# Ledger of designs, part 10: designed miniproteins, single chains, continued (3)

Each design is a single chain, and the fold is of that chain. pLDDT is the mean over its residues in the fold that is shown.

## One batch from the design tools (miniprotein)

Design m8322
Fold by ESMFold2-Fast:
Formats: C-alpha cells, structure tokens, sequence
Structure m8322 (fold): chain A 62 residues (1-62)
C-alpha cells in the first residue's frame, strides 16, 4: 500500500472520529482511520491506518 495514501486515510479517519464526538484518543482516531482506508478501497492495513491516524491526531485533526 502507498504510505501517502494511508496517511491521507488516517487524517480522514481522525476527522470522522471527531465528527462522531469521540475524544481525541489514539483508539478513536485509529478506528476512524481504518474506516476511511476501507472507504478509499485501500488494503485493510490496520497498522498503517493507525499510524496515519495517530499522526493526524498529533496535528490536531482529532
């Protein structure tokens, strides 16, 4: 999988978690990132999606 695409999925996942009213926790952002990756048709690479989600959370997107 493309690392850049997984990071984009992570950022989208962080935004989805925030939209659901979840706290900006690593778990909430990781779940959102996995959903976003699946929606984009990427492989369900859970580790890459979680890493992208964590990075997005640190950037204040979750």
Amino acid sequence: ADEEEMKKAGAAGAQLAAAKGLPPTEEAVAKGAIEAAKKLGLKADEEAAREGGREAARAGLA
Scores: mean pLDDT 63

Design m8323
Fold by ESMFold2-Fast:
Parts: structure tokens; C-alpha cells; sequence
Structure m8323 (fold): chain A 100 residues (1-100)
């Protein structure tokens, strides 16, 4: 199902966070953008460029909000950003599928 495919993307993004951050509890803006680009490529391959572009914009907006004056965020904060941006993307995708 579409929901299961979005859940699979979230699980792969979680693995990417662990690969990029290693044993650290925090992740830099540059490292968070690396997680974004890997997740973007996965979404583009599975759902197409429009879906991936929507996700990237939401992720960047949420990341900039979370980083307000900070050089890094926690892995937990980044996972929250991934979950929220994917959730917004999933809701948008369902709406687009009904209108096209």
C-alpha cells in the first residue's frame, strides 16, 4: 500500500540518520541535509520528482525552524522533522492522487 511505502521510507531515513551521526546524539545542519538528500532520492525513485520536491521543501522549512540560532539539533529532533515532513508529503500525495 502507499502508506506502507511511506513507512518504509521513514525506516530507511532513520537508518540514514544513524549512519550519518554514528554514536553522536547531535547532528549538524550539513549532516541533516545529507539525510534529506538521501531520503529525497528514495522518494523520487518510488513516487516521482513532484513528491520528492514537496518533501524537500517541508523538510527544509522544519529544519530551519528547529535550528533557530543553533549549529546542530538532536537526533530525536531530526527524526521528528523527518516524520512530520513525510506525514505532510503523504497527505499531499493522497490529495493529488484523488484530483489527478
Amino acid sequence: SVEEKFKEVYLEAKKTVEEVAGDRETISREEALEVLERTYKLLKERFGEEVADFFRKRFEELLDEALQGRESISKEELLGIILESLGLTYQWYLKEKKEK
Scores: mean pLDDT 84

Design m8324
Fold by ESMFold2-Fast:
Structure m8324 (fold): chain A 91 residues (1-91)
Amino acid sequence: ETAVIRVRRVLRLPDSVTTPEEAERAAAEAAREAQAALAALPGVLDAHVTARADLERREIHLTGAVVAEAEKAEEVAEAIRERLGAETEIV
């Protein structure tokens, strides 16, 4: 049986980012990097990450979902928090 782990993280937009297009590109890159990092963790069966840029607040909001074996969900959530500095919620 599987569990879903919700993942959230807020990153700072680089000061070099000044346009909405640059912000979208930065968000897409952050999502790709986060998804690859999550997919590489032991016990992860699937990982999906999306990102939204908030240029006014100078933030990138990462939102993800990780599928893990139910018995490993706590270990995976802990690894996500320790390695990525993200907030986790097991659903």
Scores: mean pLDDT 87

Design m8325
Fold by ESMFold2-Fast:
Structure m8325 (fold): chain A 67 residues (1-67)
Amino acid sequence: MAEERRLEEELLEAILAALERLGLATPERLAEARRTARGVAEMAVHGENAEEAREKLPGILEETRAA
């Protein structure tokens, strides 16, 4: 539970930062970002390759923020 929420928050912050930087932060895109972050976090914690996904996540977050 806590791990999934932490990953969701980190993913959401990275996506929101990218959207704000690009001037694309609309309510509809913010809602989509929240759904995407939640789905990815759930898969990273509970999916088939959860351990591998968690190991790669820091790089993915950095890449997303830089986009």
Scores: mean pLDDT 70

Design m8326
Fold by ESMFold2-Fast:
Structure m8326 (fold): chain A 72 residues (1-72)
Amino acid sequence: MVDEGEVLLTLGLIYMTLADLDEKKGNKEAAIESYEKAIELFREAQRVGSPEVRADAERLIKEAEEKIKKLK
């Protein structure tokens, strides 16, 4: 059975994918909102997830933060 942190990590990855699609279309504001939502979900995954999930979440938070900086 999937742990709660892994579910949150997966949902965050879905938002990362939506953000990437919006960025590709030039929808900068929508992309930033989706990256910010992904960061919220990854932060929660860090709190409740396994050590592996927490490590993945930390890496993905940094990636999303870099994407937001690039779009500003």
Scores: mean pLDDT 84

Design m8327
Fold by ESMFold2-Fast:
Structure m8327 (fold): chain A 99 residues (1-99)
Amino acid sequence: MEERIQELKKGLEEAYKDFEKWKATAKKNIENVRKRLKEEGWPEEYLKLVDEYQNIIDNSKDLVEYFKKLAELAEKWGMKTIADIYKEFAEKVEKEREK
């Protein structure tokens, strides 16, 4: 779990520095995941989850919008704690953008 938190922090640092470059890398990684799941014959429900995540990345113009959309998706799936974390990230990035 700590390893996943470190990866998430690194991804946030990269996204903060250059959102468009991070977005391109994230798209490539998601496409590779989708291809692998398809090749391994995973059910369509898992592919749809990958598609929803891809759609959030594609339709987010900046980190604030990205985290707000992730919070909405998490709330839709009943993941209140995760939704609250994403809302906090959006607020932190928004405050950083003010100065």
Scores: mean pLDDT 71

Design m8328
Fold by ESMFold2-Fast:
Structure m8328 (fold): chain A 74 residues (1-74)
Amino acid sequence: MEEEARRLLEEALERIRAARTGEEIDRVLREAMERFVALAREHPDIDQDFLSALQTELLEAARERLAELEARAA
């Protein structure tokens, strides 16, 4: 379970780093968050602090990438 959540994060982080537009970042973030929600629903015993940490890391990566794209577009 935790390993699956980590793989989901790693895949999403790679997709965010490869994203070239804010729209692509938003799509990756939405898809990943939906999968995290589904995973938590399927596994109610999962450590919520662990999931929150993964979600926070993904949000931070998305924010950084979006800022990079916006800076390059200016």
Scores: mean pLDDT 81

Design m8329
Fold by ESMFold2-Fast:
Structure m8329 (fold): chain A 93 residues (1-93)
Amino acid sequence: AKAVSALVKALKHESRLVRSAAVEGLKELAIAASGKDPQTLQAAIDGLGLALKDEDRSVRQEAEVALGVLSIYGAVFEDKALLDAVEEVVRRV
């Protein structure tokens, strides 16, 4: 939970580069939490959903790519929780 909270906070940083790094970190953390920590997985995916609404187009595109990678990962490894979390945040956009 602590690592997710730090990355979600970084999504609100003034620097686009910091927010982009947070998107990459949330993707990595979601992969690491897959099949092990459903709460961290959900929080990381929710954070990527917030990045889809970012003011900077590059940050939004990075979040879209990250969610796409996670969808492929979930399909390949049959992680239903990961797939359901990605579908939920994409539906909110």
Scores: mean pLDDT 81

Design m8330
Fold by ESMFold2-Fast:
Structure m8330 (fold): chain A 99 residues (1-99)
Amino acid sequence: SLEEVLARLTPEERELLEKVIDVIKKFYPNATDEEILALALSELDLLLRAIDNPKFYETLVKNIPEMKEAIDLAKKLGKETVERVRAHLEAWLQERAAA
């Protein structure tokens, strides 16, 4: 399930999604793969906001310090890379919902 989504990504996209998944697993240790991926969509939206908003970045890192590595990687890789990861994840979740 998680491995199927990760296999569709470039190495850089995969590293970003893996860091997001690690944060989710720390806060939701009993979440299913499908629940983790749905939560990852919301987290990627927060990363996109943090890239363009320094005040939001500082607030997010202060309140959820575990997110720092994922946000810093997202800023390094750029907004377009985060948007591609989000699109792949959304497409995979829609494919599963239609099955």
Scores: mean pLDDT 83

Design m8331
Fold by ESMFold2-Fast:
Structure m8331 (fold): chain A 64 residues (1-64)
Amino acid sequence: MELHAVTDGSGEGMLNMVRAAKEAIETGAPLHLEGWGEGGKLAVAAEETLRKAGVEATATPLSG
């Protein structure tokens, strides 16, 4: 099962992304992050950090 999280750079979007990342670390599930605008940069940074921690994470930066 793959976990999904979306962030638009807002505080709520960031909180949702952090929660999904914790769940991925705890369960070993792969995580796909989608980010809009500034959320795209945050999703890419999160992918790099999570992959370094051994999580199968992917990020799709979406620009409007």
Scores: mean pLDDT 77

Design m8332
Fold by ESMFold2-Fast:
Structure m8332 (fold): chain A 64 residues (1-64)
Amino acid sequence: SREEALKWFDEMLKKVEELVSKKNYDEAIKVLEEGRQKARERGDRALEAFLDRMIESLKKIKEK
């Protein structure tokens, strides 16, 4: 359901935010890639695209 997806999404974002604050970009990207896979399995194309954009953004930040 949407409520289940939102709970999972919120927990994932909290973990990503913690990793980014510690500059652990590789682990943050890994968490987002796991999230993207779950979105893909659910057929949630909008969420998959959103997570793809976050992954791309973090990769650019890592390159600095």
Scores: mean pLDDT 80

Design m8333
Fold by ESMFold2-Fast:
Structure m8333 (fold): chain A 104 residues (1-104)
Amino acid sequence: MEKIKKLIDKMLQLMEQALAQVSASMRPTFQLLYDQAKELFEQILKSKNLKEIQLNIVKLNMRIIGASAEALVRRDERSLAILQELQKEILEILKEIMKIFEES
């Protein structure tokens, strides 16, 4: 449990860093993503089985895709690149969380 909390804190820190780096026009979309991600991370912490964790991961990934689509529509290549790197890093951490849960 403590190890999972540290991984969630790392994801929150990565998202805060990304929020500071996205363009001003994308900041409201990213703030919404950040708030939604915090709720989904709380649901991951409360998850009792692998299926619940997988569902919350799918929900988070869909929200990141939505923010990326907004950046693409706005032709904001900088914010799109930031969102793509964030998605990659978050998904790797989420895989580590799933592995910890499977091995527990």
Scores: mean pLDDT 82

Design m8334
Fold by ESMFold2-Fast:
Structure m8334 (fold): chain A 64 residues (1-64)
Amino acid sequence: SSRRRAVLEALVARYRARIAADPTDLAAYEHLGVYLTLLGRHDEAARVGREARALAQRLGIDPA
């Protein structure tokens, strides 16, 4: 639905802003990836997932 798409796009913008403010917020990358996937933006979701993995490695955090 157009309303659902608008809400998801607003969430994508919000989490991109959070990452811009704090590039180490691993949880924000995870949420962003989910919302991009729900929007069918699979290439962007894959890129965010790779960024999250690289960040987790740099921080010494293993994704369970």
Scores: mean pLDDT 86

Design m8335
Fold by ESMFold2-Fast:
Parts: structure tokens; C-alpha cells; sequence
Structure m8335 (fold): chain A 63 residues (1-63)
């Protein structure tokens, strides 16, 4: 589901230089790990899509 927090996370990724489509995929991939409290894995997923560490951590906390 596209939650408001998911939308905010994708906006952060786009501002960090990610395309809208790529940001959506990155957030979706990280969401399952974030829901499980696996923030380190969520950050790793976001960074694999090209997010900076700072933005990946902030986005993972929103998911």
C-alpha cells in the first residue's frame, strides 16, 4: 500500500537524485524490512538503489 510515509520516503529519494520510478521500487523493496524492524537491511536496500547513507537512513525510518 502507498502510505503517506511511503510517499514521503520516495520524495526524499527523488530529492537525493533518484528517478521517481526508481525511488518507488527502492521504497517498496525496503518497506518489508522496515516493517520487521530491520532498519539496517532497509538502509542497505535503499543504498543499493543509489541513495546516500543519510537519506537512506531517514527514508527507512519513515517506512
Amino acid sequence: SVSENGRKATELLVKDGMSKDKAGLAAAGAYAYAQQGRLDKAVEVLKSYGASEEVAREAAELL
Scores: mean pLDDT 82

Design m8336
Fold by ESMFold2-Fast:
Structure m8336 (fold): chain A 78 residues (1-78)
Amino acid sequence: DLEELAEKLAKEVIEEALKRGELSEDKEYEGIDPETLETKKFTLKEIYEQAKKVILELLEKALNDPEHLEENLKILLE
């Protein structure tokens, strides 16, 4: 199940970033809201949910090109 795998990977990425001090539960991050295409501040929870959706999309694309999955996951970690 790609959705279950995406959820697991998103949790692991966020937890590792929190352990390394690269993310904080109290910090807001600026980005573009995919629903409105306007700049919005995101909480850690919203970042996690967006990471899950992005990872799910990448997993679906990786069925045709597994090399692009690794490249795109590195972008999320950088």
Scores: mean pLDDT 66

Design m8337
Fold by ESMFold2-Fast:
Structure m8337 (fold): chain A 87 residues (1-87)
Amino acid sequence: SKAEEVSRKITELVKNGEFLGAQVLAEAFLLGYWDLAEKAYEAGKNGDEKESLKLLEELYEIKAKEEGKPEIWEKKLAILKESLEKE
């Protein structure tokens, strides 16, 4: 299934220390932004942390506008990024 495929891709990125790419892939997939999810996987697989962060920022910008709660998404982004970097 697509969920199994994404789960394996997340595991691959985490195993390679690409935590930011893994987070963007997971979040984008769960929210239905599949093009962003695929870009996040490619960036993570290539070790491009800056591109992965940019994609996460784009995802949360879209989500904030959609839900009308930008401050909450900015706070969540900061917490999740810190959490992943500590693993």
Scores: mean pLDDT 75

Design m8338
Fold by ESMFold2-Fast:
Structure m8338 (fold): chain A 87 residues (1-87)
Amino acid sequence: SREELMEEIYKEVLKAMDEALNDPSFSEEQKAYLKELRDKLEEAKKNKDWETMERLMVEILNFLARHKPELYKKLMERIKEIIEKHK
């Protein structure tokens, strides 16, 4: 289902955010911003606010693409696998 698809993508995005938060190459300001996005994403997920979740996940993906392209590529490959599984 679409809800199951969103749930699995959400979990992979959260894992990538946790990896970034533990990465010493990210500044304290970048980590604070990412933590704020994570907290907002968790709240949107709890409320089943799919529109807000999509917007926040796009913002997180764009952040990772700019600041950690290797982590972004790994995350996108995992998302692609999830989408293929839910066809």
Scores: mean pLDDT 85

Design m8339
Fold by ESMFold2-Fast:
Structure m8339 (fold): chain A 84 residues (1-84)
Amino acid sequence: KDEVLEHVEKQVEKEPERVKQLILAMTRSELERLDDPEEMERIRRLFEEGKSPYEVLSEELREAVDRGLERSKKRQEELKKLEE
């Protein structure tokens, strides 16, 4: 589980512009890798309610995405400062 969270965080950091696509891919692929029936059932119920992919993620996965986005934003700000 922790390894999966680190992977998600790194992917979001590398490709922040694709975060929605990454969240969808991670929701499907990482749940399959985790083989967690409780989490899969939770996600299934939330999708049936019409929740967004981001909202259906576990708290830990959501925090990993947020950390990746934060790191990406800081990196973009630094690059923007150097470019200007």
Scores: mean pLDDT 65

Design m8340
Fold by ESMFold2-Fast:
Structure m8340 (fold): chain A 79 residues (1-79)
Amino acid sequence: MKEAEEAALEYLERVVALLRANAERVEAALETEEGRRLAEEADRKAREMAEAVKAGASAEEVRRLGEEVLALVERLAAL
């Protein structure tokens, strides 16, 4: 459980850092339909990761979900 929590926190920190570094781009992207879609997908995946941690999922499963969230946020920041 601790390893899954640590994995989730690692991805959360990476996501927050990416959003902060690209705040202006993210704000502009959210004005587009594609940006809003990516943000909604990222939110859904982040919630899945949080629920997986609460349900006692493995660190491997949490890392997989975290990678999916990070990829969506990277795409959002690249718009």
Scores: mean pLDDT 84

Design m8341
Fold by ESMFold2-Fast:
Structure m8341 (fold): chain A 79 residues (1-79)
Amino acid sequence: SVDDEVMAELEALLREFEAGLAKAKTAAEVRALRDAFEARVDALLAAHPDVSPAVKQQVLDARDHVTALADARAAELEA
């Protein structure tokens, strides 16, 4: 289903972000990972306009969570 495809892609994007975050050494690198994740999530939702509202909300919640996590990590690296 579209929902299953979107959730599988979201899981892959989250794994890629986590791997990148573990390797990041600077705030700039963390922000680049955040921007890349946000762009790919926005593209994923644009490619699947018929995704269920529940799955769309899970994708948006994950986007917000990654943004907050990246911003906190970038701030930590600048301290």
Scores: mean pLDDT 90

Design m8342
Fold by ESMFold2-Fast:
Structure m8342 (fold): chain A 74 residues (1-74)
Amino acid sequence: SREELIAGLEERRAELLARKETASPEMQRLLDVEIETIDRLLALLRAGASLEELQAVEEEGIARVRALVAEIEA
């Protein structure tokens, strides 16, 4: 359900925030992107956004993580 998805994302957000407290600067940047993506998805889900809008945010988040990983590995 939508409520289950929201609960799962809130749990994941809390987990990522906890991980960020002891993470390296490089990992903190990756965690920040994932947290931002979750915050955007939570806002959209609560607003009743379309599946297309949710997919667009997910794709943007994946692209941002991929770009940061490439930058860190360079």
Scores: mean pLDDT 85

Design m8343
Fold by ESMFold2-Fast:
Structure m8343 (fold): chain A 99 residues (1-99)
Amino acid sequence: VELDEESKKILEEAEEYIKKLEEDPDNEEAANKLKLLVGVIEGLALMAKSLGMEDLVERYKAVLEEIKKRLEELAKKTGNHPLVLEVLKEVERALEELS
């Protein structure tokens, strides 16, 4: 899926927190900030859905799917570290609510 400039910026912010977790999987601050960002993306998607802006909903879902993919890769690299799995579960929850 082609991401617009706004979605790319959101994904870049998520990537910064994912990199911090890759460097230190015990980094609770990075995990919590990433969970917060996932919540913000979910909120934006739900607002777009309430306004009938289906294209925006699909773009935010695409961002969450990309974050999920990167976290699944990180989980494999970190031996399923608990903090990485917690963030992954939060992304999965958000995607379920948007379905």
Scores: mean pLDDT 84

Design m8344
Fold by ESMFold2-Fast:
Structure m8344 (fold): chain A 93 residues (1-93)
Amino acid sequence: MEDDEIAKKNLPLVPEVEAEAIRATGRKLGVPDELMDELAEAVRNRDYEKLIEVLKKLPPEQRQALLDTAMEARAAVLGGNWDEAKEILEKAK
């Protein structure tokens, strides 16, 4: 129940943290800035149709790395682990 309360409080921040995780990881992987911006904006706006369309343009290895980092950042934020979320973003740089 307390974990649900923390998740509800942090839920509005999830799109922004996921977008930043995608930008950081994409730069490290050499993803073109245009595609990173499209992915980050789709995540921020919860535009899942556009997110899937842009992900299909990426190689499988880059796509998996971006999704894994975004999911890790999301889990850290929802759990209230801000230091872990920062570490994930710094490791992606």
Scores: mean pLDDT 70

Design m8345
Fold by ESMFold2-Fast:
Structure m8345 (fold): chain A 112 residues (1-112)
Amino acid sequence: KFEEVEKHIESLLKEPLELAKDNEEITKLLEEIKKITLETIKELLKLRPDISVDELKLIATSLIFSTEDNIEDNLKFIKDHINLKPEELEIVKEALKKTAKINKKINELLEK
């Protein structure tokens, strides 16, 4: 399960990393998003070994593309599609906030 989700995360980040390859600051921020996403997936798998690969891929996609404007919409979408306990939802919410903050920094760098 983890290896399939890790491969999915790598596939989602391949184009952003290729586009950012000559910008060390943006590359570092994208690697930080990857790290947060992988650690969140590991934590969820420990709490819910029966969670599906498709559900984990949905969470990973939401984390990678999280923005301050879409955190609540992403959290609602996850809640509507995945039966997570309140504690598990808090883990996802905190991860969405962290990746949204990083994506804000990336967008600010791209607008310069």
Scores: mean pLDDT 83

Design m8346
Fold by ESMFold2-Fast:
Structure m8346 (fold): chain A 82 residues (1-82)
Amino acid sequence: SGGNRLLARIQGKTNLGGAQAFYDDAVAEARRSTPEEARRLLEEAARFNEDRAEENRKLGDSGSAKQQEELAREARERAEEL
């Protein structure tokens, strides 16, 4: 249930700040979840940031794309350590 609420709340954000907020909220929710739920939330945060990085590369914003790729990598690393 936590994952669905988190995703719905910030899914519409399209700037880099939205990507960071999604990552931060996923990490916070993961700390209060079971390991299985936490892994799922972090993987969702990774996919969100990967999709946004791809879109920013298409727009020529390689700087924002790089930062979003780093957020995705961090989320995946956290998920793997659960």
Scores: mean pLDDT 72

Design m8347
Fold by ESMFold2-Fast:
Structure m8347 (fold): chain A 103 residues (1-103)
Amino acid sequence: SPIKLTAMAMNALADSQDLDLVAKLTGVEEAKKAAEEALEAAKAIIAGDLKKAVESLKKAVEYAEKAIKELKENKEESPEVKKAIEILENVKKSLEEQIKELE
């Protein structure tokens, strides 16, 4: 369904924007890489390349996990860091749900 594919692409784009916000607020490079992979997934969904979309979503999950680890281990605990971790964990769950829907 074109409507379903559009909704899926919009979800990947929204997740990319949340990841990019975390990267800008925290300076964590892995969050930026996750955002770029989620954006590539959105583009792949629009293009109908669902195999590439799944590959990019899986990379976005891996980079989000690395960003969570970096924030937990190497950043001073602050309200901003706690909120960034919450956003990353929510986005990771969203990306994993999108992978399941496309497989």
Scores: mean pLDDT 89

Design m8348
Fold by ESMFold2-Fast:
Structure m8348 (fold): chain A 94 residues (1-94)
Amino acid sequence: MTKILLTTDTEFAPLSVHGYTKYEGTAGEILKKELEELEKNPLLRDLKVPGSKRIVRIKELKLTDLSETEAGFEVVYELEDGSEAVVKGTLRIV
């Protein structure tokens, strides 16, 4: 198990990553696997964003390798009215 620190630049909270991950590798590899599990989460549809709108799907995932121990991400969610919500953050191996 790898110890990680996740930070986000938004109060939008559907991306939850544990302080320890079962995944091994670079920060980018770990982040990709965690986001793939989030995308397949059947409960994602039951989450609400600001304005009481439901998340329909993940529209876009952007990953940026910063180093072996740090990777950035941007997730674009599609909401039930066709609008978008953006979550940005960084995952660091500690």
Scores: mean pLDDT 66

Design m8349
Fold by ESMFold2-Fast:
Structure m8349 (fold): chain A 68 residues (1-68)
Amino acid sequence: GAAKAARGRALAEQAADADGRVSAEAAGNMVLEMGGSRAQALTVEGEARKNGGVVSAAAAGRAIGAAS
């Protein structure tokens, strides 16, 4: 719901570097923090790794909110 999407965005923003990017490992850990499964965390991490190991904070937040 909207509350989970808001938490996903906040977590992604907190973990983002100065360029607004989140590592694959950080994105996977946020899925677990939001109550997602290990399988969901690995899926998000795998997608980030295909893109060079980093994703934008906005993309990470949306994926984390959807996975939870």
Scores: mean pLDDT 73

Design m8350
Fold by ESMFold2-Fast:
Structure m8350 (fold): chain A 90 residues (1-90)
Amino acid sequence: DTSDEFTNRMAELNSEYSKLLKEAKEKKTPELEEKLRKILEELRQLDAEQTAYMESRVRTPEQRQRLEELRRIREQDIDRLEQEVKEVFK
């Protein structure tokens, strides 16, 4: 189902990010920086799509509050990854 597709894609992107970040720490190249930034862009887009999907299904104030909380946590996680990339490619 759609939720499983989001979960699988998120896991795939996180796995690839970890692999590429490890490679970049050993040897910095413009190609690795571009690949890492592209993965972060895909993660943000996937998070936005998942949030929009869930928002369409929200019916109560409690559900909305929980969705906003989860969105904030995910945005903070992606911001942390973006900061890691900046630090590696100083």
Scores: mean pLDDT 83

Design m8351
Fold by ESMFold2-Fast:
Structure m8351 (fold): chain A 86 residues (1-86)
Amino acid sequence: SELLALERELAEEMEELLKAGKLTVEQVRERLHRMMAALLGLPLSTPFEELIERLAELTGRPPEEIREQIERELAEFEKLLEERRK
């Protein structure tokens, strides 16, 4: 499946950055943006907010709820990366 192949590729890229000690929350946000655009069949140039709105439309959830969930997950991941760098 295209989604599985994309997820594997992005996971491998992130793992390589993690092993090199170069993985940042910005890298994770970039990969998330790329994955969402691909999943929705939209150009990579599509703004993040528009991707959130499209995902909300497809899932039947409020855009605000999806945005808050993503930001929460990214904030938690940033804390984990910060602890790892200490």
Scores: mean pLDDT 74

Design m8352
Fold by ESMFold2-Fast:
Structure m8352 (fold): chain A 91 residues (1-91)
Amino acid sequence: PEVELISEPKGVALIESNAIATPLQKAQASAYAQEAAPNSGVGAEDPFKEGPMRLSVGNATDEEAIKAAQGAGKGLEESGVKAPKITVRAL
């Protein structure tokens, strides 16, 4: 998955994809993000609604936020989203 760092997160990051994701695809993305950044807290916005994926990542270094974004993108790809574009920014 393509990951773009828009701004360096200073402890809290927002990870977004413009791709429309189902609740199951959002759950897969969130699970993969959490696995990639195990010391960070990952939460999904509107986890039961179809729409763009938005994940908040707390207690994350810039490196952990990027790893979480890579995990989220992989989770989307493995659940059927083609070529997801992921952005990371400070929340």
Scores: mean pLDDT 83

Design m8353
Fold by ESMFold2-Fast:
Structure m8353 (fold): chain A 95 residues (1-95)
Amino acid sequence: QQQQVDQQYQQVRDIAGQISDIRKQAISLNNQDAIDQIDSIATDVARLVIQVTNTMRTESDLDRVNQVLNQVRDQVQGNLDQSRQIYNQAQQQVS
């Protein structure tokens, strides 16, 4: 269970990192609308990462921690997918 919690937390952090990378790539496209949209998503993801980190620190029930991590992971995965769509659309407009 602790290994599962650690793996899920790492996945959340990895997804947040990928969103940050997409934001940097969007800046290079010089598309302000795409940058603003991805920046908003990155801010929301940062709040979710803080929330899950606090849950891992304060919650002793590993099953509850896993439930919260699963919910947050699904949310940040959706945010990553949305960021990729925004970036791809912006890239096509420049090309």
Scores: mean pLDDT 81

Design m8354
Fold by ESMFold2-Fast:
Structure m8354 (fold): chain A 81 residues (1-81)
Amino acid sequence: SAREEAERALAEAERAVREAERALKQGDYTSAIELAERAIELAERAVEAAARTGDDDFLQETVARAAEISRRAREIRERAE
């Protein structure tokens, strides 16, 4: 379902941003940037899937979660550059 797709994409985005944070701490700046970019793409995919559910409350919750993941990912990318 579109809801399951959105929830899976959010979970994958959260995993990617955590892996990006770990790569940054280890000095692996290339991996940190790649994982941060992946987290942003997955967060965008989650919002697209949530929009297809027709559930406005779920969409707004997904948008908020995706925005926080993207904010963290952009911060990691900036620190790795």
Scores: mean pLDDT 89

Design m8355
Fold by ESMFold2-Fast:
Structure m8355 (fold): chain A 90 residues (1-90)
Amino acid sequence: SAALEEGLAQAKRDLEIIAEEAIKKVEEEVEDEELKEEAIKKIEALKAEAIARLEAAVASGDPEAIRAATEEARRIAEEIRRIAEEAVKK
């Protein structure tokens, strides 16, 4: 259980850092205000949803839920990176 909790805590920390860096990149590199706002809102929504899911998994105490939420958070972190990269390329 300790290993699963550490994995989740690390995934949450990584997600927060990745989202912060993605938002910063969009704010600094995207000149179009509408595209900037849309990208940031999407990143913030995905981050909030993933964090809520991680917190719910911890509260449940279910090892399967913790593992599933941790893997989903990693997927969402990659999606956040792609959103920022796509916004910058436009």
Scores: mean pLDDT 86

